Designed miniproteins, single chains, continued (3). Designs and how they scored, part 18

Each design is a single chain, and the fold is of that chain. pLDDT is the mean over its residues in the fold that is shown.

## One batch from the design tools (miniprotein)

Design m8635
Fold by ESMFold2-Fast:
Structure m8635 (fold): chain A 87 residues (1-87)
Amino acid sequence: MAEELRDKGEGYLIAGDYEKAIEYYEKALSLDPNDARSWALLGLAYAELGDVEKAKEYAEKALSIDPDNVLAKEALKKAEEQEAKLA
């Protein structure tokens, strides 16, 4: 189930294994491409890895599905903070 794959991804995200988290979120999204939470968490994981471009892309995708998604707004904020540090 897509939710179980997302839950595994969240477990890896909490553990700091962002690469595994991304793998499981991508699997969840392959089953449910309209899951705003999985898009937001994918954006957050990329933001933690410093991939600002992908973090923004996936956060915006989550916001296109759910404009009030708190995790997507947090992912976008983290991406913008990383972009400011790289400037």
Scores: mean pLDDT 82

Design m8636
Fold by ESMFold2-Fast:
Structure m8636 (fold): chain A 64 residues (1-64)
Amino acid sequence: KAAEALEKLAKEEKNKEAREYLLKAAEKLREGDSQGAAKYINKAAEAAGVSPEEIAERISEMVA
């Protein structure tokens, strides 16, 4: 569910770099690599100009 949420966020993301990192984070979650996913979420947040906590909150809203 969290990987699907990241993929949906990537589709809505207008920043190309942030979009690519969100998709990589989703792929890492599908592989069971939570550490790799966290790394890419942090990079997506930096590229989008938001906090990693904001991305985590949006994921939580989408899977609730």
Scores: mean pLDDT 79

Design m8637
Fold by ESMFold2-Fast:
Structure m8637 (fold): chain A 80 residues (1-80)
Amino acid sequence: STAERAALATKMVNTVLEIAEEQKASAEEQQELLDLVARFLEVATLEQQKEGLKLLEEMKKNKASLEEVKKAIEEFIKKI
């Protein structure tokens, strides 16, 4: 549903912002991550959005770098 997609989008944005804060990202790096997430959300199915959120939450838990997070989202988009 549209509401479920909106809830997933909010969680994904919040997760990325938390990663950016923990990694002390610049405003430019933070915006780059947000733009990448927005692109993913435009092309991904609901199932792919759930998979993407799970991946981002796992990367946050593992303290992945900003570059690793960007690469993971780009690779996910490429496979869609």
Scores: mean pLDDT 85

Design m8639
Fold by ESMFold2-Fast:
Structure m8639 (fold): chain A 93 residues (1-93)
Amino acid sequence: SRAEALLAEAEELLKKARELLKEAEKLLKEGGDPEKAKELAEKALELAEKALELAREALRLLGDAPKELLFRAIAVALEAIGLALEAERILAK
């Protein structure tokens, strides 16, 4: 379905955002380039925000959907919010 395709795309974006945030946190912990860490966090924020938009669109399409798809969409949205907050924390430093 279209909703399942949107959720799959959002999950791939969140995977990329997690990888970028891990790299940014590693750079900050190891005394690496803080400017590079901020660039990675900014990219992760963009991906997380896009994933949240896709999850919201999927939720609009999932009116009478099975609970499993609704829970999947909610989980994607919550992860996207969490990753966006982590990215903002790095950018605020």
Scores: mean pLDDT 85

Design m8640
Fold by ESMFold2-Fast:
Structure m8640 (fold): chain A 83 residues (1-83)
Amino acid sequence: DAEKLYEEGLEYLKKGNLDEAIEKFEQAIRLAGEDNSELWTNLGEAYHKKGDYDKAIEWYQKALELDPSNKRALVNLSAAKAA
């Protein structure tokens, strides 16, 4: 269940368990495919908090390709590019 994996990823992200969050989000993507801008934004946020700005930028850009109105991805992309 991709939704359950995504929810587990969000719990890990909230706790600051960034590697576990990334693992769960990547599992959710593999199971459900790549058509979720919010999931990609949260994966980008996990990499961003981990200090992997290049990976964060990649995922925020993918989120914006899917949903150009995603304000969270847009704001976070700008922050990652400024770092």
Scores: mean pLDDT 84

Design m8641
Fold by ESMFold2-Fast:
Structure m8641 (fold): chain A 124 residues (1-124)
Amino acid sequence: SAAEQALLDEARALKLPDSHLAHLQFLLDNAPSLSRLEQLKELAGLFLPDSLQELKNKILLSTSIEEVLRLLVEALPQLPREVLVLFVRLLQHLDPSLVEELLRIARESGDERVVALLEEALAA
């Protein structure tokens, strides 16, 4: 779709490795066959850097959507702005309800800076 092509073009502009671009294409092509939890884990695997390996490992081993979303609230503010924007836009394309749940958990955390950063990413 035009929306998926735009997301892939944004990923290419960020200079993601060819292996990551291929995996992103797989995720977009197969999203209807993946659970909400599997979609979150695939995005986290693609976008969380090795410097966040402990958070990334906790996400990949989790069996709870709410636990993964809480770990993402901790991880996402540590990403470069452009990477966070792409992550949030991809999540909104795959499942808008997960974006709503992520914002709810961020608001419950009481960290107004995290909430503002996620809202700014959604507006971009």
Scores: mean pLDDT 84

Design m8642
Fold by ESMFold2-Fast:
Structure m8642 (fold): chain A 74 residues (1-74)
Amino acid sequence: MKLSETEGRILLAILTRGPLSARELAELLGISQATASRALRRLKERGLVVDAGGGRYAAAPELVPEVFPGVFTP
């Protein structure tokens, strides 16, 4: 699966900081909200993030155990 640097940084931020909006990601990463929204859409289309409500996105539940297989369970 091909991720851009921006998509990877967004996914890592969500994995480490919990559900984040495009605006929060733009502020954290120093990118435009439009860039954050586009990257989030691509991550959602790839099944790597899901809508968490309130305009925020969370990592897909299946991805979290793969990143932390010995520490994190659903």
Scores: mean pLDDT 72

Design m8643
Fold by ESMFold2-Fast:
Order: sequence, then C-alpha cells, then structure tokens
Structure m8643 (fold): chain A 78 residues (1-78)
Amino acid sequence: LTTGLSKEEFEAQAVADVRALIEKAREAEKNGDKQTAANYITAAELILVGLEFETGRLSPEAEALRDEIRKLAAEMEK
C-alpha cells in the first residue's frame, strides 16, 4: 500500500477528501450538472469503501459522511 502516512493521517486525509467531494457534488447539483454531481458522489463512496477495507471499521465521523452520501445520492436519483 501507499507508504509515508500514519494510520491516523491516512484516515484524516480520506475523510477530508470525502468532505471535499460531497461539497463539489452539492455545487454541481446546484448548477444542474447531475452527471458531475453523481461522479463526485461515486468517488466519495469509493474512498470510504477503501478506508473501511484498510481500517476494518469506519469512525463515527466517516459513517456520518456515508449517510450524507446516501441521502445526497437518493436526492439526485429522484
């Protein structure tokens, strides 16, 4: 796996990346770009899947982000 990051740093980076993607997805949706929004949501979900596999568990913060992704995806899916 990627070296140079502690476990805590890796988790913090993944959480930060997911948050950034969720915000980009919301902005894309506001602009009517549903495809771009869906792409950002998919990317955020993949990061969380990778984090869960690496750590074996998601923090409450990461689980909250997964719930936010689920709600946003459902909203966009109609």
Scores: mean pLDDT 79

Design m8644
Fold by ESMFold2-Fast:
Structure m8644 (fold): chain A 68 residues (1-68)
Amino acid sequence: SAEREFARSLAEAMVKWAEKENVTSEEEIEALLEMLRALLRSRGVPESLIEEIVEETRKRLKELVKKK
């Protein structure tokens, strides 16, 4: 769906930004995820899809931190 494609594109951009900026703290990860949630909500993405994408993105960000 268009909402899923948009949500994934935004999450992908956020993950790439976090990797480039060397995000390493749990606080930074949670701040980014709250920004993602707020933006997706403002665009009318369903809450179930928002939580799916946020949790998928959280796992990806935590995996990046573990490799540093």
Scores: mean pLDDT 82

Design m8645
Fold by ESMFold2-Fast:
Structure m8645 (fold): chain A 84 residues (1-84)
Amino acid sequence: MSPEEKEAIAEMGKLLGEFAKAKQQVSVDKESGLKKLEEILNETKKKSAALKKKLPASAQSLIDQMNKTLAYLEAEFEEIKKSL
C-alpha cells in the first residue's frame, strides 16, 4: 500500500469519526449540530477530491470506496435535515 493510499484511508476515517460526533451533537442542539455536519461534509468533499488526485490508477477500488462513502454521507445529511 502506497503512502498516498494510507493517507487517504486515515483521513477518511478521521472525517467519518467527526461526522458521527456531529450527528450526536444534533440530538443536543439541532441548529449547531446541523451547521457542524454541513461543515464536515463540505470539508470531506474538498479533502476527498484532493486525495483522489494523488492516488494512482491502480487504487481505483479505493477511489470507488471513497465515492460511495461521500454519497452515503450526503444522503445521510439530507435525511437528518429533513427529519428536523
Scores: mean pLDDT 82

Design m8646
Fold by ESMFold2-Fast:
Structure m8646 (fold): chain A 97 residues (1-97)
Amino acid sequence: EAEKLLEEGKKYLKEGKYEEAIEKFEKALKLYEEKGDKKGMAEAYLNLGEVYAKQGKFEEAYEYYNKAIKLYEEIGDVKGQMEAGAKELEVAVKIAL
């Protein structure tokens, strides 16, 4: 259910349909929150960060990547931390200059 919403959101993101992508990722996030699925929540935050970054909304992207990092840290997902951290750093550079 939530995973299907993530896949739909990724499809919209690839098509440049950012508003539709955000709606799908936000719905997936809600379902993961209801289930206490911290890994799913981190993945949803990571994807929300990617949509905002694609829109040039780097401050919003930074906030979502940071939320993903914190959840990956909490569950010990080193690969997730590294991926989200790299994306956060890319966006931080764009915000700074």
Scores: mean pLDDT 87

Design m8647
Fold by ESMFold2-Fast:
Structure m8647 (fold): chain A 102 residues (1-102)
Amino acid sequence: MDALLELLRETLLAAYRGELSDEEQRARARELYDALLAAGASMSLSEQEFVDGLVALLQLLPDDPELVLRTLRGFLSRILPEELRPLVEELLDEIGREIAAA
């Protein structure tokens, strides 16, 4: 759990700051895919579909953080077990506040 939340936080903040190369974004997306599966996510996407979709969102994040965070919230709420949804929603709200304050 803590590993998933920390990986998600670190990835989104680093992507917002432009600190991740395309290859680093893909590596983080693969780690997030594995962490989501380990957390019991009902994943209908292949690893490649997830990686490509998440990288596109990470690349959009500096230009439209509100849209990206809303899209991730909607996606994660569909796939995650109910007990994890409030924790991820709180994390995305915290990230949104950190981005707005930067």
Scores: mean pLDDT 85

Design m8648
Fold by ESMFold2-Fast:
Structure m8648 (fold): chain A 86 residues (1-86)
Amino acid sequence: EAIEYLRKAKENIYTDPEKALEYLLKAEKELKKKFKLGLSDEELEKVTKLLHEALLSSGGKAVEALDEEIERLEKIEEALEKKKKE
């Protein structure tokens, strides 16, 4: 769920930043509710802070930081799912 919202945010970063922001806020809300991604409280706080900082900034650097964080979270989810299947 959270990763799906992050993916949708990523798709809309350059084409519809307002929609990207909406999806990112939904992803943050889901991340706070579900520690099932294997993120510690400290990691969740760090991720949340980075997402807010990216959203509050304007221009390409903010979008790049947001894209990197989305990719990082997707990789974490993929690694956790692979480990469960093994």
Scores: mean pLDDT 63

Design m8649
Fold by ESMFold2-Fast:
Structure m8649 (fold): chain A 81 residues (1-81)
Amino acid sequence: MDEVIKMLEGMIEYAKEQNLPQEVIDLLEEAKKKIEEAKSNEEIIEILKETQKRLQELAPPFVAALLVHEINEVIKKLEEE
């Protein structure tokens, strides 16, 4: 949980520093809120996978690839329990 929240906070900070589209910042903030409200690791994984899909649609390709990669590393850790 704490690692997932820290990752999202870092991504939000990065998005603000790089002046990424507001839609990307809003998406990451929404994902953080949903994860804080999630009751299981399965719900967190589902939220993260949906966030990856939406990042690919909303963010510039290079940025999307970077953020999707970081999220995928966290998903792998959560799936390992």
Scores: mean pLDDT 82

Design m8650
Fold by ESMFold2-Fast:
Structure m8650 (fold): chain A 88 residues (1-88)
Amino acid sequence: MPELSKEEQEKIYETVKEIFSKHSEQEIIDEIRRAAEENNIPPEMAEEIVELARKIYQAVKDKAKPEEVAKLVLELQEKVREATALLE
């Protein structure tokens, strides 16, 4: 897999921090579930995405390293891609 540069990891971390500074964990989860329902994503896959979002939120709260947060975000993006592929 292509390895993210340190600059890319830091950009992902800063973006995630900005989003989570403006929204509560529950607001983010509610938005994910709404988007999943609107896109006909199976409930099981929607809950996997929610669990990853919770892990990302907790990692940011715990001041985890940018590398760790970036890895979780990439896992989230991959799960969303898998869910979207089922609709094609």
Scores: mean pLDDT 79

Design m8651
Fold by ESMFold2-Fast:
Structure m8651 (fold): chain A 72 residues (1-72)
Amino acid sequence: MEAEGKEKAEKFLQDLEEAVKYLEENPDPKLREEFIKQLKEQLALASQLPEVQPYLEELKKKVEEAIEKLKK
């Protein structure tokens, strides 16, 4: 369970970083709005997983940072 939760959290953060970089390089306001919506939905789903709970605060912080960056 511990390794599974950590790997899921790490993959989520990696996917988030890649997506943010892509959207910064492709500044489409509509794509950014859709991605922000999807991020909020994915974070809500992740928050329901017991194995991800220890990493939830870190995931929330990283998602908020990404949203702020994309809204510029």
Scores: mean pLDDT 76

Design m8652
Fold by ESMFold2-Fast:
Structure m8652 (fold): chain A 86 residues (1-86)
Amino acid sequence: MKVTLTLKNLSDKEIEELKAIAENYKSKGANVTLTISGKDVTLTINNLTTEQAIGLVLSAIGYELEGADVTITISGDDINITITRK
């Protein structure tokens, strides 16, 4: 599975947490692309298991609850789920 997170209006702490998440998934064998532009982050992770994809989505919801603007896209076999807030 592939998950793309687009997050805007992040704090410095949230950016550090996203870097840690990216490193964690990369260490588990996922293909990770992290792009940081000011307070905006795009994180794309490919080669995820279903369990890993669910975990990443739950983490993204956490950032949304803390006031970040979050778009989540999950891609697998013609299924796209996009969750956007604000």
Scores: mean pLDDT 74

Design m8653
Fold by ESMFold2-Fast:
Structure m8653 (fold): chain A 77 residues (1-77)
Amino acid sequence: VEATTEEIVRLTEEAIRAFLAGDEEKAEELNRKAVELLGAAVRELLAQGREDDAQALLEAVAAVVESHREALEARLA
C-alpha cells in the first residue's frame, strides 16, 4: 500500500510538473495513469475494510495538488 501510494504521488507530481511546463500531452498521460492506480488502490483497500488507509491515500494525493494550487490557478487563469 505504501509503495503504491508513493508511486501514485510521484505520478501526480510529474503530471502537475508536465502541465506547468506546457507539456499537456505528457501531463494527460501521467494523470491518467495516476487516476487508474488511485482508483484500483482505493477499491482494494475498501474491499479489505481498510477505510482509514483509503482515506490516507486520497489525502496524500490531495495534498500534492494543494501544494501546487497557486501555480495551477495561475496557469489556468
Scores: mean pLDDT 79

Design m8654
Fold by ESMFold2-Fast:
Structure m8654 (fold): chain A 66 residues (1-66)
Amino acid sequence: SSAAARQEQIQRLELQLEFARGVRALLQAMLTLTPDPDFRALLQQQIARVDEEIARLEAELAALRA
Protein backbone atom coordinates (compact mmCIF):
# COMPACT_ATOMS: atom_id res chain seq x y z
CA SER A 1 0.00 0.00 0.00
CA SER A 2 0.98 3.65 -0.36
CA ALA A 3 1.15 3.98 3.43
CA ALA A 4 3.42 0.91 3.78
CA ALA A 5 5.73 2.17 1.01
CA ARG A 6 5.95 5.59 2.72
CA GLN A 7 6.76 3.99 6.11
CA GLU A 8 9.54 1.86 4.54
CA GLN A 9 11.02 4.98 2.87
CA ILE A 10 10.89 6.88 6.20
CA GLN A 11 12.70 3.98 7.94
CA ARG A 12 15.43 3.90 5.25
CA LEU A 13 15.94 7.69 5.41
CA GLU A 14 16.01 7.57 9.25
CA LEU A 15 18.79 4.94 9.15
CA GLN A 16 20.73 6.96 6.54
CA LEU A 17 20.37 10.10 8.67
CA GLU A 18 21.57 8.26 11.83
CA PHE A 19 24.62 6.99 9.91
CA ALA A 20 25.40 10.46 8.49
CA ARG A 21 25.14 12.02 11.97
CA GLY A 22 27.51 9.36 13.31
CA VAL A 23 30.04 10.12 10.55
CA ARG A 24 29.75 13.86 11.30
CA ALA A 25 30.39 13.25 15.03
CA LEU A 26 33.48 11.17 14.20
CA LEU A 27 34.86 13.85 11.83
CA GLN A 28 34.22 16.56 14.47
CA ALA A 29 36.07 14.46 17.09
CA MET A 30 39.02 14.03 14.68
CA LEU A 31 39.04 17.80 14.04
CA THR A 32 39.22 18.41 17.82
CA LEU A 33 42.25 16.07 18.15
CA THR A 34 44.38 17.27 15.19
CA PRO A 35 46.67 20.36 15.20
CA ASP A 36 47.67 19.93 11.51
CA PRO A 37 46.17 22.84 9.49
CA ASP A 38 46.08 20.93 6.17
CA PHE A 39 44.34 17.93 7.74
CA ARG A 40 41.96 20.28 9.62
CA ALA A 41 41.02 21.89 6.29
CA LEU A 42 40.29 18.45 4.76
CA LEU A 43 38.18 17.46 7.78
CA GLN A 44 36.22 20.75 7.60
CA GLN A 45 35.58 20.11 3.88
CA GLN A 46 34.29 16.59 4.66
CA ILE A 47 32.10 17.92 7.52
CA ALA A 48 30.59 20.45 5.06
CA ARG A 49 29.75 17.61 2.63
CA VAL A 50 28.17 15.53 5.41
CA ASP A 51 26.18 18.58 6.60
CA GLU A 52 24.82 18.99 3.04
CA GLU A 53 23.78 15.29 2.98
CA ILE A 54 22.13 15.60 6.44
CA ALA A 55 20.17 18.67 5.26
CA ARG A 56 18.98 16.75 2.17
CA LEU A 57 17.91 13.71 4.23
CA GLU A 58 16.12 15.92 6.80
CA ALA A 59 14.25 17.72 3.99
CA GLU A 60 13.19 14.37 2.44
CA LEU A 61 11.98 13.09 5.85
CA ALA A 62 10.06 16.33 6.51
CA ALA A 63 8.32 16.03 3.11
CA LEU A 64 7.31 12.39 3.79
CA ARG A 65 6.02 13.23 7.30
CA ALA A 66 3.92 16.17 6.03
Scores: mean pLDDT 90

Design m8655
Fold by ESMFold2-Fast:
Structure m8655 (fold): chain A 76 residues (1-76)
Amino acid sequence: MNTGESTLEAGGVTITVKPLTKIGGDKTEIRIERADGSRAEVVYDGKTGKISGRAEGPRAQALVDALKAAFEDFLK
C-alpha cells in the first residue's frame, strides 16, 4: 500500500489527510489539525466497516464532524 497526503477544507477547517496502513491490521487513519492546537483523528476498520473518532482542543467536535464527512466522501 502507498502512503499519501492531501488537504481538504470543510466548514472553514483545514484538514490534512494521511491514509496509513496500521501494523497488524487493515485499518485506515485520517488526522486533522489546526494551528490553535485543535486535533481530530478518525480510524476506519476495514474488517468491521466501523468508523471511530477522537478529538481534542477548542474546536474538537467540529473537527470530528468535518473528518467524518470527509471520510464518508472517501468511502464513496
Scores: mean pLDDT 61

Design m8656
Fold by ESMFold2-Fast:
Structure m8656 (fold): chain A 83 residues (1-83)
Amino acid sequence: DEERRALARAAAELAERAAEALEKGDVKKARVLAIAAALLASLVDPEAAELVLEALRLLDKGDVEGAIEALREAAERLRRLVE
């Protein structure tokens, strides 16, 4: 369970950092961080992973605000697994 909590924490931090990168206009950095977040999230919470994948799809459509919201929702969901 400790390993699962560590993965959830790491995924949440990556998703938050991806959202912060988007707030600063760094789409390239946000994509890399979001891909890492999706990979780690898929190991502990498939629903959180789907939220990160949705953020990546929204970025492909140019919906930066929607992507930020999805990434923050994923981070919050993953954070609940650590509490």
Scores: mean pLDDT 88

Design m8657
Fold by ESMFold2-Fast:
Structure m8657 (fold): chain A 55 residues (1-55)
Amino acid sequence: SKEEKVERAIEAVENVKKAFPDLTDEDLERIVDVVAKTYGLSEEEKQEVLERVKA
């Protein structure tokens, strides 16, 4: 579902953050962009992922 894709994208980004704790906000935005494209997320869904991983 739409919600499942967003949750999986968040998990993927959080796993990268755990492996690389020194990531900048710029790095996170690039990672979120790649993950969103991979999971076929809309711009709205991508923004939700970015907001949740920055919190």
Scores: mean pLDDT 81

Design m8658
Fold by ESMFold2-Fast:
Structure m8658 (fold): chain A 66 residues (1-66)
Amino acid sequence: SMSQKLVEEYVERMRRLFERARSPAEAEAIRQGLLDEAGRVLSPEDYEELKKRMEELLEEWLRKRE
């Protein structure tokens, strides 16, 4: 569906931006910026799914940086 594709696009955008992130603070700022943008365009249901997937990506990125 279009909503599922939009969620995947935000996830891929976060993944690409994380390749250039230099610190946990930068990664958190990227996540927050994308969530703020997505909250204006996604339904509440799709936003919840995106938030969960972004949390998983941030957690994985932080583990590799530690």
Scores: mean pLDDT 84

Design m8659
Fold by ESMFold2-Fast:
Structure m8659 (fold): chain A 67 residues (1-67)
Amino acid sequence: MSKDEILEEIRRILKERFGYSDRQVESALKVLETLSKEQLEELLERLKKAKDADEADNLIVEAYLKA
């Protein structure tokens, strides 16, 4: 997958599975765009396994702190 395809998949998961607003998604994606493709692929894999929005939020924060 391209970096843009990974970001689009993350957008979909956040909106459809975790109930993120458009504003929350855009805010998250602006920071996530600074991450490498490898970091985004790892985050996407973890988000697919996340059980709820709180876990998803924690994974996104962890990704920001690693950047």
Scores: mean pLDDT 80

Design m8660
Fold by ESMFold2-Fast:
Structure m8660 (fold): chain A 86 residues (1-86)
Amino acid sequence: EEELKENAKLVETLLKAVEEAKDGSPFDRDVVAALVEIAATLLRKYGKTEKEFEAADLVRQAAEALRNGDYDTAIELLKKALEVLK
């Protein structure tokens, strides 16, 4: 499915960005946290399948973890979201 593939690419891109930002500057961390939060909102708003809604919730939880500075939990949640969309 086209939409699931595009959502998977988005989550994969976010996962790589979060992994890179973990040891980066405070600015890089703030930017990545904002991008994950925006992505969670968009995935929820435009989701149409059960998998898309599950992934949206996992990305939202990852955004909450990033807001709390918990990058390891955010990475784990983004990996779970990617697995749901596979």
Scores: mean pLDDT 79

Design m8661
Fold by ESMFold2-Fast:
Structure m8661 (fold): chain A 104 residues (1-104)
Amino acid sequence: KEVEADELIRKAYKAINEGKYEEAIEYAKKALEIGGEDNAEALTALAKALYKLGKYEEAVEYAKKALEIDPNNAEAWKVLAEALEKLGKKEEAEKYKEKAKKLE
């Protein structure tokens, strides 16, 4: 189950890197179906793809879910900060950018 979810997560990130954000969302959602809803990496990939599509409120939602599961996920903190900045929440965004840097 986890190996299959990890493969889908890798495909999601590859799709993000190629600008195929809708395809990335499909891979990330399938990873959650196979690996369970509490897969922090899949939730992070989903949040990043949503952010790239300009769906900032949804990106915040899924990044927060990922961080409830794994608070040490630097990418999830980064996505959360970037999405909040796009939503005009600059002070909260700067705080979360600092958290992401400390985990790098």
Scores: mean pLDDT 85

Design m8663
Fold by ESMFold2-Fast:
Structure m8663 (fold): chain A 55 residues (1-55)
Amino acid sequence: SMVDELVEELEAKAPSLSLEELEALAKRYYIQTPEEDREELARRLKEILDRYLAS
C-alpha cells in the first residue's frame, strides 16, 4: 500500500535526518496521502517520530 511505502521510506531516511527535517518529511507524506488513509499513516508516523523524540 502507499502507506506502507511511505512509512518504509521515512524509516529508511530517518537516521540521516534531523528531527526538524523528519517532521517536515512526515508532514509532506501526510499531505500527499488520500484522506481515507491519513489516520493510519498518522498513527504509524507518530510511532516513528516518538522514537526519535524520546531519545
Scores: mean pLDDT 82

Design m8664
Fold by ESMFold2-Fast:
Structure m8664 (fold): chain A 68 residues (1-68)
Amino acid sequence: SALKNKVIEALLAAGVPAGAAYAVASVVARHPNDFELLEKVLDFLVKNGFISEEQAEKALKIAKELIA
């Protein structure tokens, strides 16, 4: 879970709420090259009011930089 922990720490530092950071990190750890799935998860989090669109954009950028 080294990748999962790095994603969580980076997202928290960028102002993403803990619950959303954990959800994103879990998706990235299991499906590291599935950016379409990651975008769907972020869209779900925005639509349900867990994060803002700006937070989702930052989370996607950070995840892409950490995956490869």
Scores: mean pLDDT 84

Design m8665
Fold by ESMFold2-Fast:
Structure m8665 (fold): chain A 68 residues (1-68)
Amino acid sequence: MRGDRDLADALSLLAAAVGLTDLKVVVEETGIPDHLASSNPDVFETGEAIGPEGKLLKAPEAKGRGTV
């Protein structure tokens, strides 16, 4: 729904006046929770080298594939 579209606009103006550009970036990224990540939630939750099963990330298995 439209939700608080006006609020987002006001926030953008405030950020520009104060010089807080990161605020807008945070609002955009914050909208994507790790649970609702469509493709690869693992990569978001982990943030480390744990093999994600979500999408095209290619986990560093280096186990049976280390031989090439």
Scores: mean pLDDT 43

Design m8666
Fold by ESMFold2-Fast:
Structure m8666 (fold): chain A 111 residues (1-111)
Amino acid sequence: MEWVEMGGEDADGNVVIPDLPPATKEELEEAIKYAKEAKERDPSLQGIADDIITFFKALLSEKPDEEALRAALQRLFGISDEAFKSLTDEELQRIAAQAVELAKLLYEKAK
């Protein structure tokens, strides 16, 4: 699995869009549960788990907190404010699919 080599910005500052299908609402809701359980089992994962939860809640909301979303993406993937502004909804959902895999790995690590 090569997801660790994807996401964030490349050496030239371009956002690396994962070669994954866009995340579904059901996948985002399930990944929030994985992140919550991971941080309950391992408190050291609280920071990364809270960022994943913030990202997914923003995508599930009709009125997302864009400032919180940008901060979470910067901490999770190193995506700058300028790079965030260039992302399409579909590209953001593909980045979310990578974050879903991250949430599953955190859950397995905390198991």
Scores: mean pLDDT 75

Design m8667
Fold by ESMFold2-Fast:
Structure m8667 (fold): chain A 68 residues (1-68)
Amino acid sequence: HMLSEEEKAALEARIRQVAADAGVRLHSLTVRGEEGLVIVEAEWEPAASAAQREAFNLGVVKVVNDAI
């Protein structure tokens, strides 16, 4: 139910790729799992547009859904 360190590292790598593809610069990224929930906390650089944030969010949802 909880994510292993290996699973978290794999999800972080995929999420960082999603950010790069969306043109979003991440200041920080934290991925954690709690009782079957995957929690992603990310801080964007101020220059990220609403469209870039939306593309990033949709990509993260897909990565998380594909992983569980």
Scores: mean pLDDT 73

Design m8668
Fold by ESMFold2-Fast:
Structure m8668 (fold): chain A 56 residues (1-56)
Amino acid sequence: GSMAARRERTLARIRAALSKVVSEEEAERFVAGLEARGLTLDEMEREAVRYYLSRA
């Protein structure tokens, strides 16, 4: 798929994973922050892992 489709899938996976450790609202807010920052896919995954580990 296109990079846009890959980005959307990455954000959806991050949202789903975070919803297991935080509220859906907190997961949505975090994902919106990643989208606003214009990060690469690798940077988004690193930020998500850091956030997840801080909450788990």
Scores: mean pLDDT 79

Design m8669
Fold by ESMFold2-Fast:
Structure m8669 (fold): chain A 56 residues (1-56)
Amino acid sequence: REQELVARVVGAEIREVGAEVELELSVRRFGPSARPEGERRRREARELLERKRREL
């Protein structure tokens, strides 16, 4: 159903936002050295979101 596809996209968007928040928390907690790793994780979440959008 289209509703299920929309739910998947929303879930991916939430995960992207979560990755951004986690990056900020990591920087606050462990300092700027955490940024490169957090950026990579954020990129992966964005790629996942793009894939889910393409599924629609």
Scores: mean pLDDT 66

Design m8670
Fold by ESMFold2-Fast:
Structure m8670 (fold): chain A 72 residues (1-72)
Amino acid sequence: MVEELTERAAELARRAALAYLAGNEEEAARLNEEALEAIERAQEAAGGSEEARREALEAALAAAREAVAAAE
């Protein structure tokens, strides 16, 4: 389901940002890779929609920015 995959991408991106801020670069890289996979799956679930990919990516970026802002 596109919505669930978009939410998963956002959650993974948020965790990646927090891991990066904590100095866990390896964990951050792994979580970012999983977030990108979720974005790809969201696009596939939407029939290859570029709009669905953009929405999933935007949600992931927003979650990461929110995590960074909350930590500062």
Scores: mean pLDDT 82

